# Designed miniproteins, single chains: the designs that were tried, part 60

Each design is a single chain, and the fold is of that chain. pLDDT is the mean over its residues in the fold that is shown.

## One batch from the design tools (miniprotein)

Design m2211
Fold by ESMFold2-Fast:
Structure m2211 (fold): chain A 96 residues (1-96)
Amino acid sequence: MSAEEYFEKGKEYYKEGNYLLALKYYHKAIELDPNYAEAYYNAGKVYYDLGWLEGAKYYYKKAIELDPNYEEALKNLAKVLRELGKYEEAEEYEKK
């Protein structure tokens, strides 16, 4: 099973609202390809939907570390930072 195959399986579970299985398969994709920026980003979305803002922040930052121009990750990180009350830090990512 490839990293991309695990990633696609994670996306299927996310669409179905099965967040724990989505996260399991995104983590498997990351284990096989630690540079899979989109898998980190999608894991961050799952953590956000579960209400774990610190987890979402961590995974979005990892996606941006791997791909600094990842527009969706930058926007969602800024959103999470605002929800955490970190407005000045959020502005840094919104205009990157």
Scores: mean pLDDT 87

Design m2212
Fold by ESMFold2-Fast:
Structure m2212 (fold): chain A 83 residues (1-83)
Amino acid sequence: LPPATPEEVADLKAAADGLYKDAEEWISKLPTEGKEAERKANIYIVALYILSAAADALGDTELAQEIRNKAKELSKKFEEARK
């Protein structure tokens, strides 16, 4: 594979940052009860892990780790919001 372009890396980072921001705002405003809230949180978390895998595939292991950390933080934030 050719190395990823700076534009490809920037687009992937922007997608992950946007998804994380949307998920954080959703968590801050939701009633946290019910299977639907858990399902939606899992969709956000899985989407971040998919973007992390894409970063690894592009050869940007630092970005991949950053996105994985965002997924972990989001999971923790959702659990804290349920308390």
Scores: mean pLDDT 78

Design m2213
Fold by ESMFold2-Fast:
Order: sequence, then C-alpha cells, then structure tokens
Structure m2213 (fold): chain A 61 residues (1-61)
Amino acid sequence: DEAKKQAEDDFVDAVERAMRTLAREHGKEEAAKLADDVLGDPSLSEESKERIRKAREEVLA
C-alpha cells in the first residue's frame, strides 16, 4: 500500500532529522541511542532499518 510506504518514509525522514538535531545539541551518543531504539522496532521494514543504520553510521563518523 502506497500510503503505508509514504508514512514509513516520512517517519524515517523525521528520525534522521531528529538524529542530526540530537547529535548537534546533545552529542553523537544521544543520536545513536535514538537510532538503536528505532532499529529495535520489529514493525519497521528492512529498507527503513537500512536507512536508519546508514544515518547512525554517518552521525558517529
């Protein structure tokens, strides 16, 4: 369903923005913690989890 894909994409975009803000304001550890919490969600698609993993890697670099 396209609506479900769009909602998941919007969610991942929001998480990426939140991770960047957390890294800037509170440090990379807080951003990584958010990513780890999101990656623990079994309802999230593998494509979305891969996007979160890459964002986590970039924030920690």
Scores: mean pLDDT 81

Design m2214
Fold by ESMFold2-Fast:
Structure m2214 (fold): chain A 55 residues (1-55)
Amino acid sequence: GPSGLPEDPVIGAVAMAEVDSPDVTVEGLRRVLEVLERYAPSRVAEARARLDAAE
């Protein structure tokens, strides 16, 4: 994400690793979105696109 945003880079990286997992479920992606909205909001659009593609 862009410099200066109040994000947790570790939580963001872990959450995006779950998004990229071959075993991730739609429910798992929804949980990851909740985490990203709180801790790494710049990654939400990317994770949401993955959820839309998985449905």
Scores: mean pLDDT 73

Design m2215
Fold by ESMFold2-Fast:
Structure m2215 (fold): chain A 66 residues (1-66)
Amino acid sequence: ELEKLRKEARELVEEALKAGKSFSIESLEETRKKLEELEEEIKKNNAPESVLRGLIFARVVLELLE
């Protein structure tokens, strides 16, 4: 469970960076939605702080790209 969430978090961070590089508004919106869903799931499962830090970083990156 946590291993899967960690993998998904890493993939979302990669997607966010890729979207920012392309300046794609559509990709940024889709990634933001996925991050919100993943954050909710991780908080519900009391995931390790390292996973939460990764998601917070991805969120900050998305906010800065606007």
Scores: mean pLDDT 66

Design m2216
Fold by ESMFold2-Fast:
Structure m2216 (fold): chain A 62 residues (1-62)
Amino acid sequence: MSEETRRALEDAIGDYVAEHGDVLSPARARELAERFGVSPATVRRLHREVVAFRRAAEAAQA
């Protein structure tokens, strides 16, 4: 996967999480996988990383 594709996918996941919360639906994971030409497993892995970074950032503000 290219760095550009990874960044775009991370941004899309971040936007979704900001709007809908930390839970990524199976349907949305499949849509993102198809859109970016990656496996659903890759989308779920990046989603876990995005959520972990957001939680770490919130903890740092406390």
Scores: mean pLDDT 78

Design m2218
Fold by ESMFold2-Fast:
Structure m2218 (fold): chain A 89 residues (1-89)
Amino acid sequence: SEKEELEKEIKELEEKIEELEKEIKELEKKIEELEKEIEEARKNGEPEEKIKKLEEELKKLKEKILEKEIELGLLRIELGVKKLILSKL
């Protein structure tokens, strides 16, 4: 039935949202570790080229989080719409 198909889609979306939230948390942890590594590298007078590479890695991780946060926002909207439709069946 259309109701059973929609309930399955809602469950799959909830699972995908949970996985994406977990991935964002893992990336946030990597960012914190990399920011600390950059701070220590600067404190220790490491070569500017090494610091620049770490800053480029940090930028890429921040871009990945932004992409995942956008995806998460879109999935949450889709979940809300599907739950609203289900409530009217």
Scores: mean pLDDT 90

Design m2219
Fold by ESMFold2-Fast:
Parts: sequence; C-alpha cells; structure tokens
Structure m2219 (fold): chain A 85 residues (1-85)
Amino acid sequence: MIPSEEDIKKAEEYARKALEVAEQNNDENGIKASRLVLKAIEYLKQGKGEEADRLLVEAVKLMNQSKSPEAKKYIKEALKYISKS
C-alpha cells in the first residue's frame, strides 16, 4: 500500500537529514543509502511501489555498512514512515 502524504513527507525529511549527516561524515555508504531512500520516495509518489521496494532493499544493505550511527538512525526513521501503510 502507498503511504499517506504526511508519512511520505516525514520519510523525505528524515532521508534528507540522513543524507546531510552522511555527507558531513564522508560516509559513502550512508550517502548512497540516503539517496536510494529519496529515490524510492519519488517512486512511491508516482505509485511505483515495486520499483521503490527494490531500492529500499538496496538502501538497507548500504545502511548496515554505513559508518555513521546518526545517519543510520535517520534512515531507519524514514523507513518506518514508509512502512506505516
């Protein structure tokens, strides 16, 4: 199911925070994971749930390899709002 507009907005806010923190820490895997979450959110806005799910699976793998605990926390929060449907 596609998340609500409010949940999408919250997910996007957390994904942007994750990207900012990962960039500040030169965390390549955190940057890649955050960008994949943002791209997945764009697919969800278009109703492309299957394409979004593929990107989210890759984002989770990269998140687990991220060296920034704060970036991981924000990615997890974004994923929580995406899965709230």
Scores: mean pLDDT 83

Design m2220
Fold by ESMFold2-Fast:
Structure m2220 (fold): chain A 105 residues (1-105)
Amino acid sequence: SHQLRVSRSVAAVILYVAGDEARARALLDEMIASPDPVSQAEGLNALGVMLYSQGKYKEAAEYFEQAIALDPNNADAWYNLGKVYEKLGDTKKAAEYKAKAEKLK
């Protein structure tokens, strides 16, 4: 169920923003431990979003790249990787990754 995986990753981000990093991490670890690559990718994407919000752009990129490796159709991970490369000043990579996300509508 795609909706349940998205709901869990959204819940993890909400917990993180509320300051409950331990519960956020536990929820994401549950997704990442899933044998379903799509669930793993959604969990890794959410972890990358949390690192990005902390200004840890290079670490965030590693998690978005891992999410893409597990699920190449994860448009959010492609778009978020593009946002990281904008922050790092690599406008060419940023444009390439965002264009990939748009194709995955």
Scores: mean pLDDT 83

Design m2221
Fold by ESMFold2-Fast:
Structure m2221 (fold): chain A 82 residues (1-82)
Amino acid sequence: AVEEARRLAEEAVRLAAEAAKLIVEAGEITPEAEELLAEADRLFQEMVKIYRETKDPEIAEILKETVAKIKEAMAPAVEVLE
């Protein structure tokens, strides 16, 4: 469960970072970036489900880390869209 949550976290952050790069390059949210963000959200929701089922505090920490890393990865894209 923890190992699965960590794998989902790594993939979600990777997809968010890829989407952010596309948005920065294009200056807008492209359909490809939108699809990557949707997949990242889907993976994040799977992690939330694992946490709800297990109540594992280590998974809670992974969720907090994942939110912080996604925010950091998306910061350049948010800046471009403003």
Scores: mean pLDDT 83

Design m2222
Fold by ESMFold2-Fast:
Parts: sequence; structure tokens; C-alpha cells
Structure m2222 (fold): chain A 72 residues (1-72)
Amino acid sequence: ATVEGLLRGARIHLVEGEKAYKEGKFDEAAKHYEVAIRALEQALSLDPNNQEARTLYEEARKKLDEAKKKAA
């Protein structure tokens, strides 16, 4: 996979996670955020200095924590 492809995939899952979160589907939102995080971890493995990947990774982790708290 390319860094660009991984970032695109991560952005899609962040959007789908936000939609699920807004609908109160916190478990579904968490799953989307976890997929985004995995894609971003792979992107950062390929390009450790990618600022977009770093920013999205921090955002995705924060959103995952919020979704998990709401699901509990």
C-alpha cells in the first residue's frame, strides 16, 4: 500500500466513524476509528515524518477513546 492510499483509507474511516458516532452507534464508530488508526500506523511506518498522518493519528486515537467511553 502507498502512503497516499493509506491516508485516503484513514480519512474515509474517520468520516464513517463520525457518522456512526453522531447516530449514537459508538461501538461501530470505535471499529471505524480502529481501522483508521491501523492505516495511519502503517503510513507512519513508511513515512515517519508525515505531518498529516501524525495529526490524523492523534485525532483518531482521541475519537476512539471518546467512542469507547460512550459505549461503556
Scores: mean pLDDT 87

Design m2223
Fold by ESMFold2-Fast:
Structure m2223 (fold): chain A 77 residues (1-77)
Amino acid sequence: SLEKLKKSIEFAREIGRELADMIDRSEAQADRLWKEKDLEGLKAAQEEARKTPGSFGLDVLLRRKIAEYEKKKKEEE
């Protein structure tokens, strides 16, 4: 029914807010690891995030930072 649809939309908005918070936390963690400039640490953290439930998006963010780091190093050569 229309009423059930409205409740589903409200639930989706709540989930969206929680996902945004998780993304913000993952970005902060990725930035912290990036400041250490440890490529091996970044790769290890990415693998752990991929295996860890609740680390939504962190593995993707770390993969992106690793790719950016490797791209910059290749451009220097």
Scores: mean pLDDT 70

Design m2224
Fold by ESMFold2-Fast:
Order: sequence, then C-alpha cells, then structure tokens
Structure m2224 (fold): chain A 65 residues (1-65)
Amino acid sequence: MLLDVETARKAIIKAVEKAKTGLDAEALAEDILEAVGDDPKKLSEAVKKVAKAVGLDFEEVYKEL
C-alpha cells in the first residue's frame, strides 16, 4: 500500500507504542518523516523498516489503521 504522510505518521506511532520501547513515538515519527519526505513509496518503506526494527509484523500495524 502506498501511504500519504498522515497515514505513515499514524502507522509509525502505533508501531512504536505497541512495541513498548519507551521512545517518544511522535518525535520519532517526525524525525523519520523529515528524512523521507512525502513520497508514498518511501513512506511505505519507512513504515516497514520501523515495524521490523521494533519487532512487529508490518501486517499487524496495518490492521489497526
């Protein structure tokens, strides 16, 4: 799925919060979005990388969007 910035932001926040890492989910999402920009393909790949990094399946994150 290709993502807009707002959908990618929500997905990143949910992945970080669900993993209970103690990280500031909103700050991390903003940092990633600044690096990636608004390209839907890059946003989708960023969400996948965050999910993998925090030990969650990409599908689990997307079920809750």
Scores: mean pLDDT 71

Design m2225
Fold by ESMFold2-Fast:
Structure m2225 (fold): chain A 72 residues (1-72)
Amino acid sequence: SAFDRLDVDGDGYITAADYSRYTHGNGINMTPQQISNIIRSGDINGNGRIGRSEFQQMMSNPTRMINTMQNR
């Protein structure tokens, strides 16, 4: 799944570092601020990480992520 690809460290959560590694590894040039904004959008618990259920909620509303990535 997309979550398993982003969860590079296998800890069950996506951090800004995991997302940065994934996007850079796939040739997507995102700023640290854009990555932080994506993590914050999915971080319902306010702990700075996205769990699997939070990630599924983000994927069900892709327009929010697209707006954050607009200046890619």
Scores: mean pLDDT 66

Design m2226
Fold by ESMFold2-Fast:
Structure m2226 (fold): chain A 74 residues (1-74)
Amino acid sequence: MAELEEVARRLEELAEELRREGREDYAERVEEAARLLREGRVQEATGVLVELGRELYEEGDFETLERLSAAVQV
């Protein structure tokens, strides 16, 4: 429980940073994953994060991919 709350908090912080950088689409998806984690919907949250990570990799946005990876560390 505490571990999921901490990951959700870090994802919420990342989403705020992405919004400040003008990356609203990425921010919304990161916020969705955080919300799902807070609801205990871990499988659905993982699906959102995996799909976002795939898109970031395909777009060559390795900086945002690294930030996402850091936020989900347990």
Scores: mean pLDDT 82

Design m2227
Fold by ESMFold2-Fast:
Structure m2227 (fold): chain A 117 residues (1-117)
Amino acid sequence: ASRAELAAGALARALAALHEANPDVALGEARVGISEDGKVARVEGTITAVSKDVDLAALAQAVARATEAAVAELAPDLKITEVELSASGTLAVGESAALRVELDVESGRLTVTVTRL
């Protein structure tokens, strides 16, 4: 498997772990893919607060941690060198946010973006 394929597998594992660990958040249909140039593994999805208000910065941090753990297990030769989180505000019960996770397999840069819809 390519580095990008291993990274995409790690992102899928991280989403599954995040969903199990965060029952207050419903994960909508998520797309896991690789960029056209093969350099970035990406997840795009929608999250909805279902039982309590959700701090989006804390959620982004949880996504980053789950991704780091999955990468260490599934793609240990791929080192995450930097983490950028872009998330602010609180998601009230019934509100949704867009989740984007991107891992550059050449640089090791992980970006997690959560934007209120």
Scores: mean pLDDT 84

Design m2229
Fold by ESMFold2-Fast:
Structure m2229 (fold): chain A 83 residues (1-83)
Amino acid sequence: SALEKAEKLAEEIKALAAQLAAATDKAEQLRLMMEIGVKEVALATLIATEKDPEVKAKIQELLDEANAAAQAALDAAEAALLG
């Protein structure tokens, strides 16, 4: 189902975000950011194509949580590059 695909994508984004937060190499950080971005677009596409408002809301919650984890990891990576 769309929800099962969204749950898998959200978990994959969270796993990549954890790797990004721990990454010390700039090239590795860039690769992880690109992989996260691709999965975020896939998750957003599931929301855009979902017709059931309850399922759509649950996928949106998953995207919001995944985006929050990715943003926190990106902020940590950027702080490491600037400091």
Scores: mean pLDDT 84

Design m2230
Fold by ESMFold2-Fast:
Structure m2230 (fold): chain A 84 residues (1-84)
Amino acid sequence: DKLKELLEKIRELIKRMVELEKKLKNTNNPEEQKKIQLEIGRLNDEIFKLIGELKKLTKTEEEEQEVNEFIQKLLQEAQEELEE
């Protein structure tokens, strides 16, 4: 199911962003901070593109609700990881 494949890909990209945010917090070198910020920006752009593709695939309120609930769960997991 392409919908589920896109949701899983979005999840993986969000996990990568969380790991980079953790690296950013632990990095004192300005050049490394800049590299991490650029990579976060690239991942953010990819995530937004995939969310756009995902929304094009939803044709019912049930599918839209499933997508919204999954994205909300991913964002909640990301926030919990960052608030440790």
Scores: mean pLDDT 79

Design m2231
Fold by ESMFold2-Fast:
Structure m2231 (fold): chain A 67 residues (1-67)
Amino acid sequence: SLLEEAERLARELVEAARRGDFERTRELGKQLHALLEEAAKISEELAKEIERIFNEAERQGVRAVTE
């Protein structure tokens, strides 16, 4: 499930950031954004749920920017 993958990536991103693993945090942020893009092409409703998971990860003190 894309939703469960997003949940996992978000949690790994938070843990990587806490460890100070900046490169891994960046990679995980890009992967999470890629899942959001895939979901948006399939279902807007699913994309909204994944976006919510992303926001929750940011509230753990992590700012995931995927430009």
Scores: mean pLDDT 74

Design m2232
Fold by ESMFold2-Fast:
Structure m2232 (fold): chain A 85 residues (1-85)
Amino acid sequence: ASAREREELRRRLEELARRLERLIEEGAPLEELRRVGEEILELLRELEAPEEELRAARATIEAALLLNEARKAGLSDEEIRALLA
């Protein structure tokens, strides 16, 4: 891939990351979070990200899924923040 193609993929990655953040804050359905997370992982693979970076991204997606479930279970913002600390 050219430098320009890689920059386009990085911009898409940033857009998806912001979308994931917003979906988490909104308490979106698990299926929506998983879909965006999979798109992020696909873009990272296209960018040939190191395995370490891919593992970090998967961990972040798993954390996002847990946060969404915690909110649906009625945990307070304080309790959710404690889980992230």
Scores: mean pLDDT 75

Design m2233
Fold by ESMFold2-Fast:
Structure m2233 (fold): chain A 88 residues (1-88)
Amino acid sequence: MSILERVKASIVASLRAMAERAEAEGRDELAAVLREIAAIVEAMKPRTVEEMLALLDLHNRLARAWHTESDEATLAVAKEVRAELEAL
């Protein structure tokens, strides 16, 4: 497995873990958005370091919100990340 594929797999696993935790906590809308983001990332085929860095940036922004922000602010960031991924 290439380093790009391993990093993508790590991001997908992280997003799925966050979605499962959100669902367990009753944050159903956030869980749904996180599952959608995970599905979009899993379907991607990053071929360059630049494409991978873009995915890492979006994931880091979401992870930061998850650890530092309110549920409402985290949901807003998740929706922004989803929209940016859909525009790629």
Scores: mean pLDDT 82

Design m2234
Fold by ESMFold2-Fast:
Structure m2234 (fold): chain A 79 residues (1-79)
Amino acid sequence: SLKEELNRLFEEAGRAIKEAEEAEAKGDYEKAAEAYEKAAEALEKIAELLKKNGLNKELAEKFEKEAKELRERAAELKK
């Protein structure tokens, strides 16, 4: 179901953000960048599903913005 798919993506995004933060704190910038990119991909998929199903457009736009910020952070860590 849509609800199950969204819940899976939210869990994936949350785990990836935590992995990225832990890796960054340890100075593993390559692993942190990969994890931030994975989190961004999950948030982008959430936003797409929300828009496709006529759900909260404002929330979808907030997730798109967060995903962009995570991708920018990943790029900074890669140099």
Scores: mean pLDDT 88

Design m2235
Fold by ESMFold2-Fast:
Structure m2235 (fold): chain A 68 residues (1-68)
Amino acid sequence: SMMEREREGREKAEKFRKALEGFRAYMAQNPDPELEARAVERARGLIEELEKFAPEEAERLREELEEL
């Protein structure tokens, strides 16, 4: 069902947010523009897939990614 898909999307978004938060903390202590660029590209792809299940969460993650 649509509601079940949205729940799964939210769970995936929460796990992704936690991973992004950890990556942001790592980058703050270990600046690496090349690694950051590659991680941003991967994250954009994952967010694009997530948009099919949880468009609101995908939008929030896009905004967080821009803060990197």
Scores: mean pLDDT 75

Design m2236
Fold by ESMFold2-Fast:
Structure m2236 (fold): chain A 80 residues (1-80)
Amino acid sequence: DLLEKQLEFALEILDRYENGEKLSEEEMIERALKRGLSEQDARLLVAGILSGLEHAEEKGVSIETLKKSIEDNFKRLKEE
């Protein structure tokens, strides 16, 4: 399921950032591709994650809260 792969990838990246691990955009894309995402989907998802991280920092939202928000959004998309 594409949504499950996207969710698992997003949570992996957020967990790494929460633990102080810095990944380049290219490393993120490579990891998404290894999960079976297309190059286009990988690039769009990585851009979305990076944008979400920046927005969370600007608004004082914790990475933990961002993870919960992403999980909830993916669960809603699955129940279409």
Scores: mean pLDDT 79

Design m2237
Fold by ESMFold2-Fast:
Structure m2237 (fold): chain A 109 residues (1-109)
Amino acid sequence: SIFDELIKEKIDELIKKLKEVGRPGSRAETDALIDEARKRVLEEIDSLGLPEDVKKEFKRAVEEAAKIIRDYLDSKGIYYTAETEEERKKMVEILEKAIRDIAFLLLLS
């Protein structure tokens, strides 16, 4: 489907950006970065002046987006980590954008 193709495109862009900023890491290190990004996007949704039912739907899409990213990276054995606090912050920001973009696509499908 067109949405599956668009999601794949967002994941490919994510991998490209993580490769530019990060270094090869472990599954646990990658999972920790994804979990931090997921938490930050969920906190962003909670800060919005939206009805609770709409927030719940957005949060479900965010959880699914994070799972899709984790499962894809794990299936390919692609793991990254950061050497510095600045690199870690940039990687989390990159992951936040990918989670938001994929969550939005899931809400449209």
Scores: mean pLDDT 89

Design m2238
Fold by ESMFold2-Fast:
Structure m2238 (fold): chain A 86 residues (1-86)
Amino acid sequence: DLIELIRKEMEKLGVEKETIERLVKKLEEAERLFENGTLENLEEALKLLLEVIKELEKLGFKNPEVASKLTAEALRIIGEILDLEL
């Protein structure tokens, strides 16, 4: 569970609980949008995921496992977008 892994790593870094909950909800929304599978929803899911990645970087979040998994999720969404454009 990527979201749970991100939550635990943010807690270990001492990130504020309110910030953790906001980022987690953003990731959960991205997952819901991805499951709906429309082009517009996939584009919004990708946008939300990239915003979370950017905010985690600004917080000094340097976890290679999380970075790898978030990159894999972004690539998966991009693949679905490209499949819909074919």
Scores: mean pLDDT 79

Design m2239
Fold by ESMFold2-Fast:
Structure m2239 (fold): chain A 68 residues (1-68)
Amino acid sequence: SEREEFLQMTQEVVNMLLDAGVPVEEANQKAVELYRKYYEKVRKGELTIEQAKEKMFKEAKEYIEKLK
């Protein structure tokens, strides 16, 4: 299901942030923010799941880069 795929992608974003040294609370908060943003776009038919995944990972990477 779309929800299951998004939960999996959200967990991957959390893992990316944790691996970069982001504290667990901040990593979860950022991942949930990206989940809400992109899940709504997929539900509205504005993005495919694959496009949402790409954009979520890109924003997570950009967030990590800003911490340096």
Scores: mean pLDDT 84

Design m2240
Fold by ESMFold2-Fast:
Structure m2240 (fold): chain A 60 residues (1-60)
Amino acid sequence: SMEEREQRARRAAESLREALLELGASEDYAKTVAEQVEKLMLEGRDEEADRLGLRALLSA
C-alpha cells in the first residue's frame, strides 16, 4: 500500500541520515541525501534509492 511505502521510505531516510551523521557527514549533506532517497522510494525507484544510499555511505 501507499501508506506502507511511505512508512518504509521515511524509516530508511531517517536511518540513512543518522548513519551519515555518525560517519562525520555534514547535517546539510545528510538531510539532502536522505530526502533524495525518500523521494526515490516514494516514486518506486527502490534500486536507485539503494544505490544512492550506498554511494553516500561509502563516500562519507
Scores: mean pLDDT 88

Design m2241
Fold by ESMFold2-Fast:
Structure m2241 (fold): chain A 111 residues (1-111)
Amino acid sequence: SIADILAKYPELARRVVEIAERIRRDPSQSYALLSELARQLMELNKEDPVAAALLGLALAALLGDQAPALLTSTAERLREKDPELSEFLRSVLAAHEAFPELAREAARALG
């Protein structure tokens, strides 16, 4: 199950929830926090791409209606400085738009 996959990475799952909550309280922190978390998810992607994708989807779902604006703004700011990180954030948004129910299920699994 999605919960079993995410249970392998409890620290990173907790980090996703904490960062989403901090961004909802203070969206001005979104650039710094999303950039840092995206780097961690890109490293996980080398070892477990399915878990990385599900954590990224969960992040987008937890950001809710603000996800398109926050992910797009952060990716745009990173386009010249870190094009790989920019592309990763755009891929997370695209996946969330394509698979919104999977994103919600991943967010629920983080509990």
Scores: mean pLDDT 90

Design m2242
Fold by ESMFold2-Fast:
Structure m2242 (fold): chain A 76 residues (1-76)
Amino acid sequence: EAEELEEKLIKEIEEEIKRNEEEIRRAAEEAGLDPEEVIERALEIGKAMAKIKALEAAGKTEEAAKLAAEKTAELK
């Protein structure tokens, strides 16, 4: 069930990013960022959040917390 929820959430995030791709590109350019990097980073963060939510839904709260901490550290 956790794996199915993760897959569903990842698909929803991918579809949302695709629908808003033009707006994301515009916002990234206004901020002086590479639009491709912003989109890739958003997908990476979205996938991590989907996995964390799936783990929490499965009652694996310790694993979810550990993954959240690891992903936060990777941003530094």
Scores: mean pLDDT 75

Design m2243
Fold by ESMFold2-Fast:
Structure m2243 (fold): chain A 79 residues (1-79)
Amino acid sequence: MEEELRELAERAKRLAIEYVKTLTDSDLSTEELQRLAEEQVEGVLELGIEALRRGDLELAERIIETLREDVRKLEEAVK
């Protein structure tokens, strides 16, 4: 479960960075968008790890599901 969380977070971060590089009409710079994407993914990962450490498997599973959804949406967005 922790390994799955970390793998999904790394994939989400990589896809998010790739996605923001395709944006040309943003009010934010590409560098700012990359930083925000990284911070968002890292925050979700931290919540998932904390849930696992507390034995809150239900919350950990919901966070994994959220990351899977984010990965799917990002993969569609970079098509």
Scores: mean pLDDT 78

Design m2244
Fold by ESMFold2-Fast:
Structure m2244 (fold): chain A 70 residues (1-70)
Amino acid sequence: MSPEDLEAEIEASLHIMAGTVAKKAGDLKEAIEHYRKAIEALKQLPKSPSVEKEIEELEKEVKELEEKLK
């Protein structure tokens, strides 16, 4: 793992945590923004089945939160 890959993993993890905290607080727009930033960080990593699955799950979470804002 390169320093750039490590930084991307840390950024993704921090944004996932922040998004989860915002979601629990009812700040759905903030949660969506954090999950989207986590997806962007994960997309910087080398493609693997685990990374692809994590991106898919986060994209699903974003869609569910967007539905709640309608």
Scores: mean pLDDT 83

Design m2245
Fold by ESMFold2-Fast:
Structure m2245 (fold): chain A 93 residues (1-93)
Amino acid sequence: EQEENRRLLERALELAEKAAKSTNPIDRDVYIALAEIAVYLATSQPVDPELLREAAERFEEIAAKSTDPQVAADLRRLAEYLREKAEEIEKEK
């Protein structure tokens, strides 16, 4: 429905996959930071809560496949943020 928000969320998921697969801790941190920025941009304007729930589920899948516990924790935190934001939008009347 919202093409710009969908593209930002897909970009965030791509960055999360790169973080999960990276063996360089600096690259991991950079990819996580960029994914966080993309998520916050996607949620800073009106967004379909179903897109946020889809993205959250995919972040959890990537986190489960990550070998680094810090990357997994950061990705699960993003998934939680997306779910909370979706619930907040749904509660608006």
Scores: mean pLDDT 81

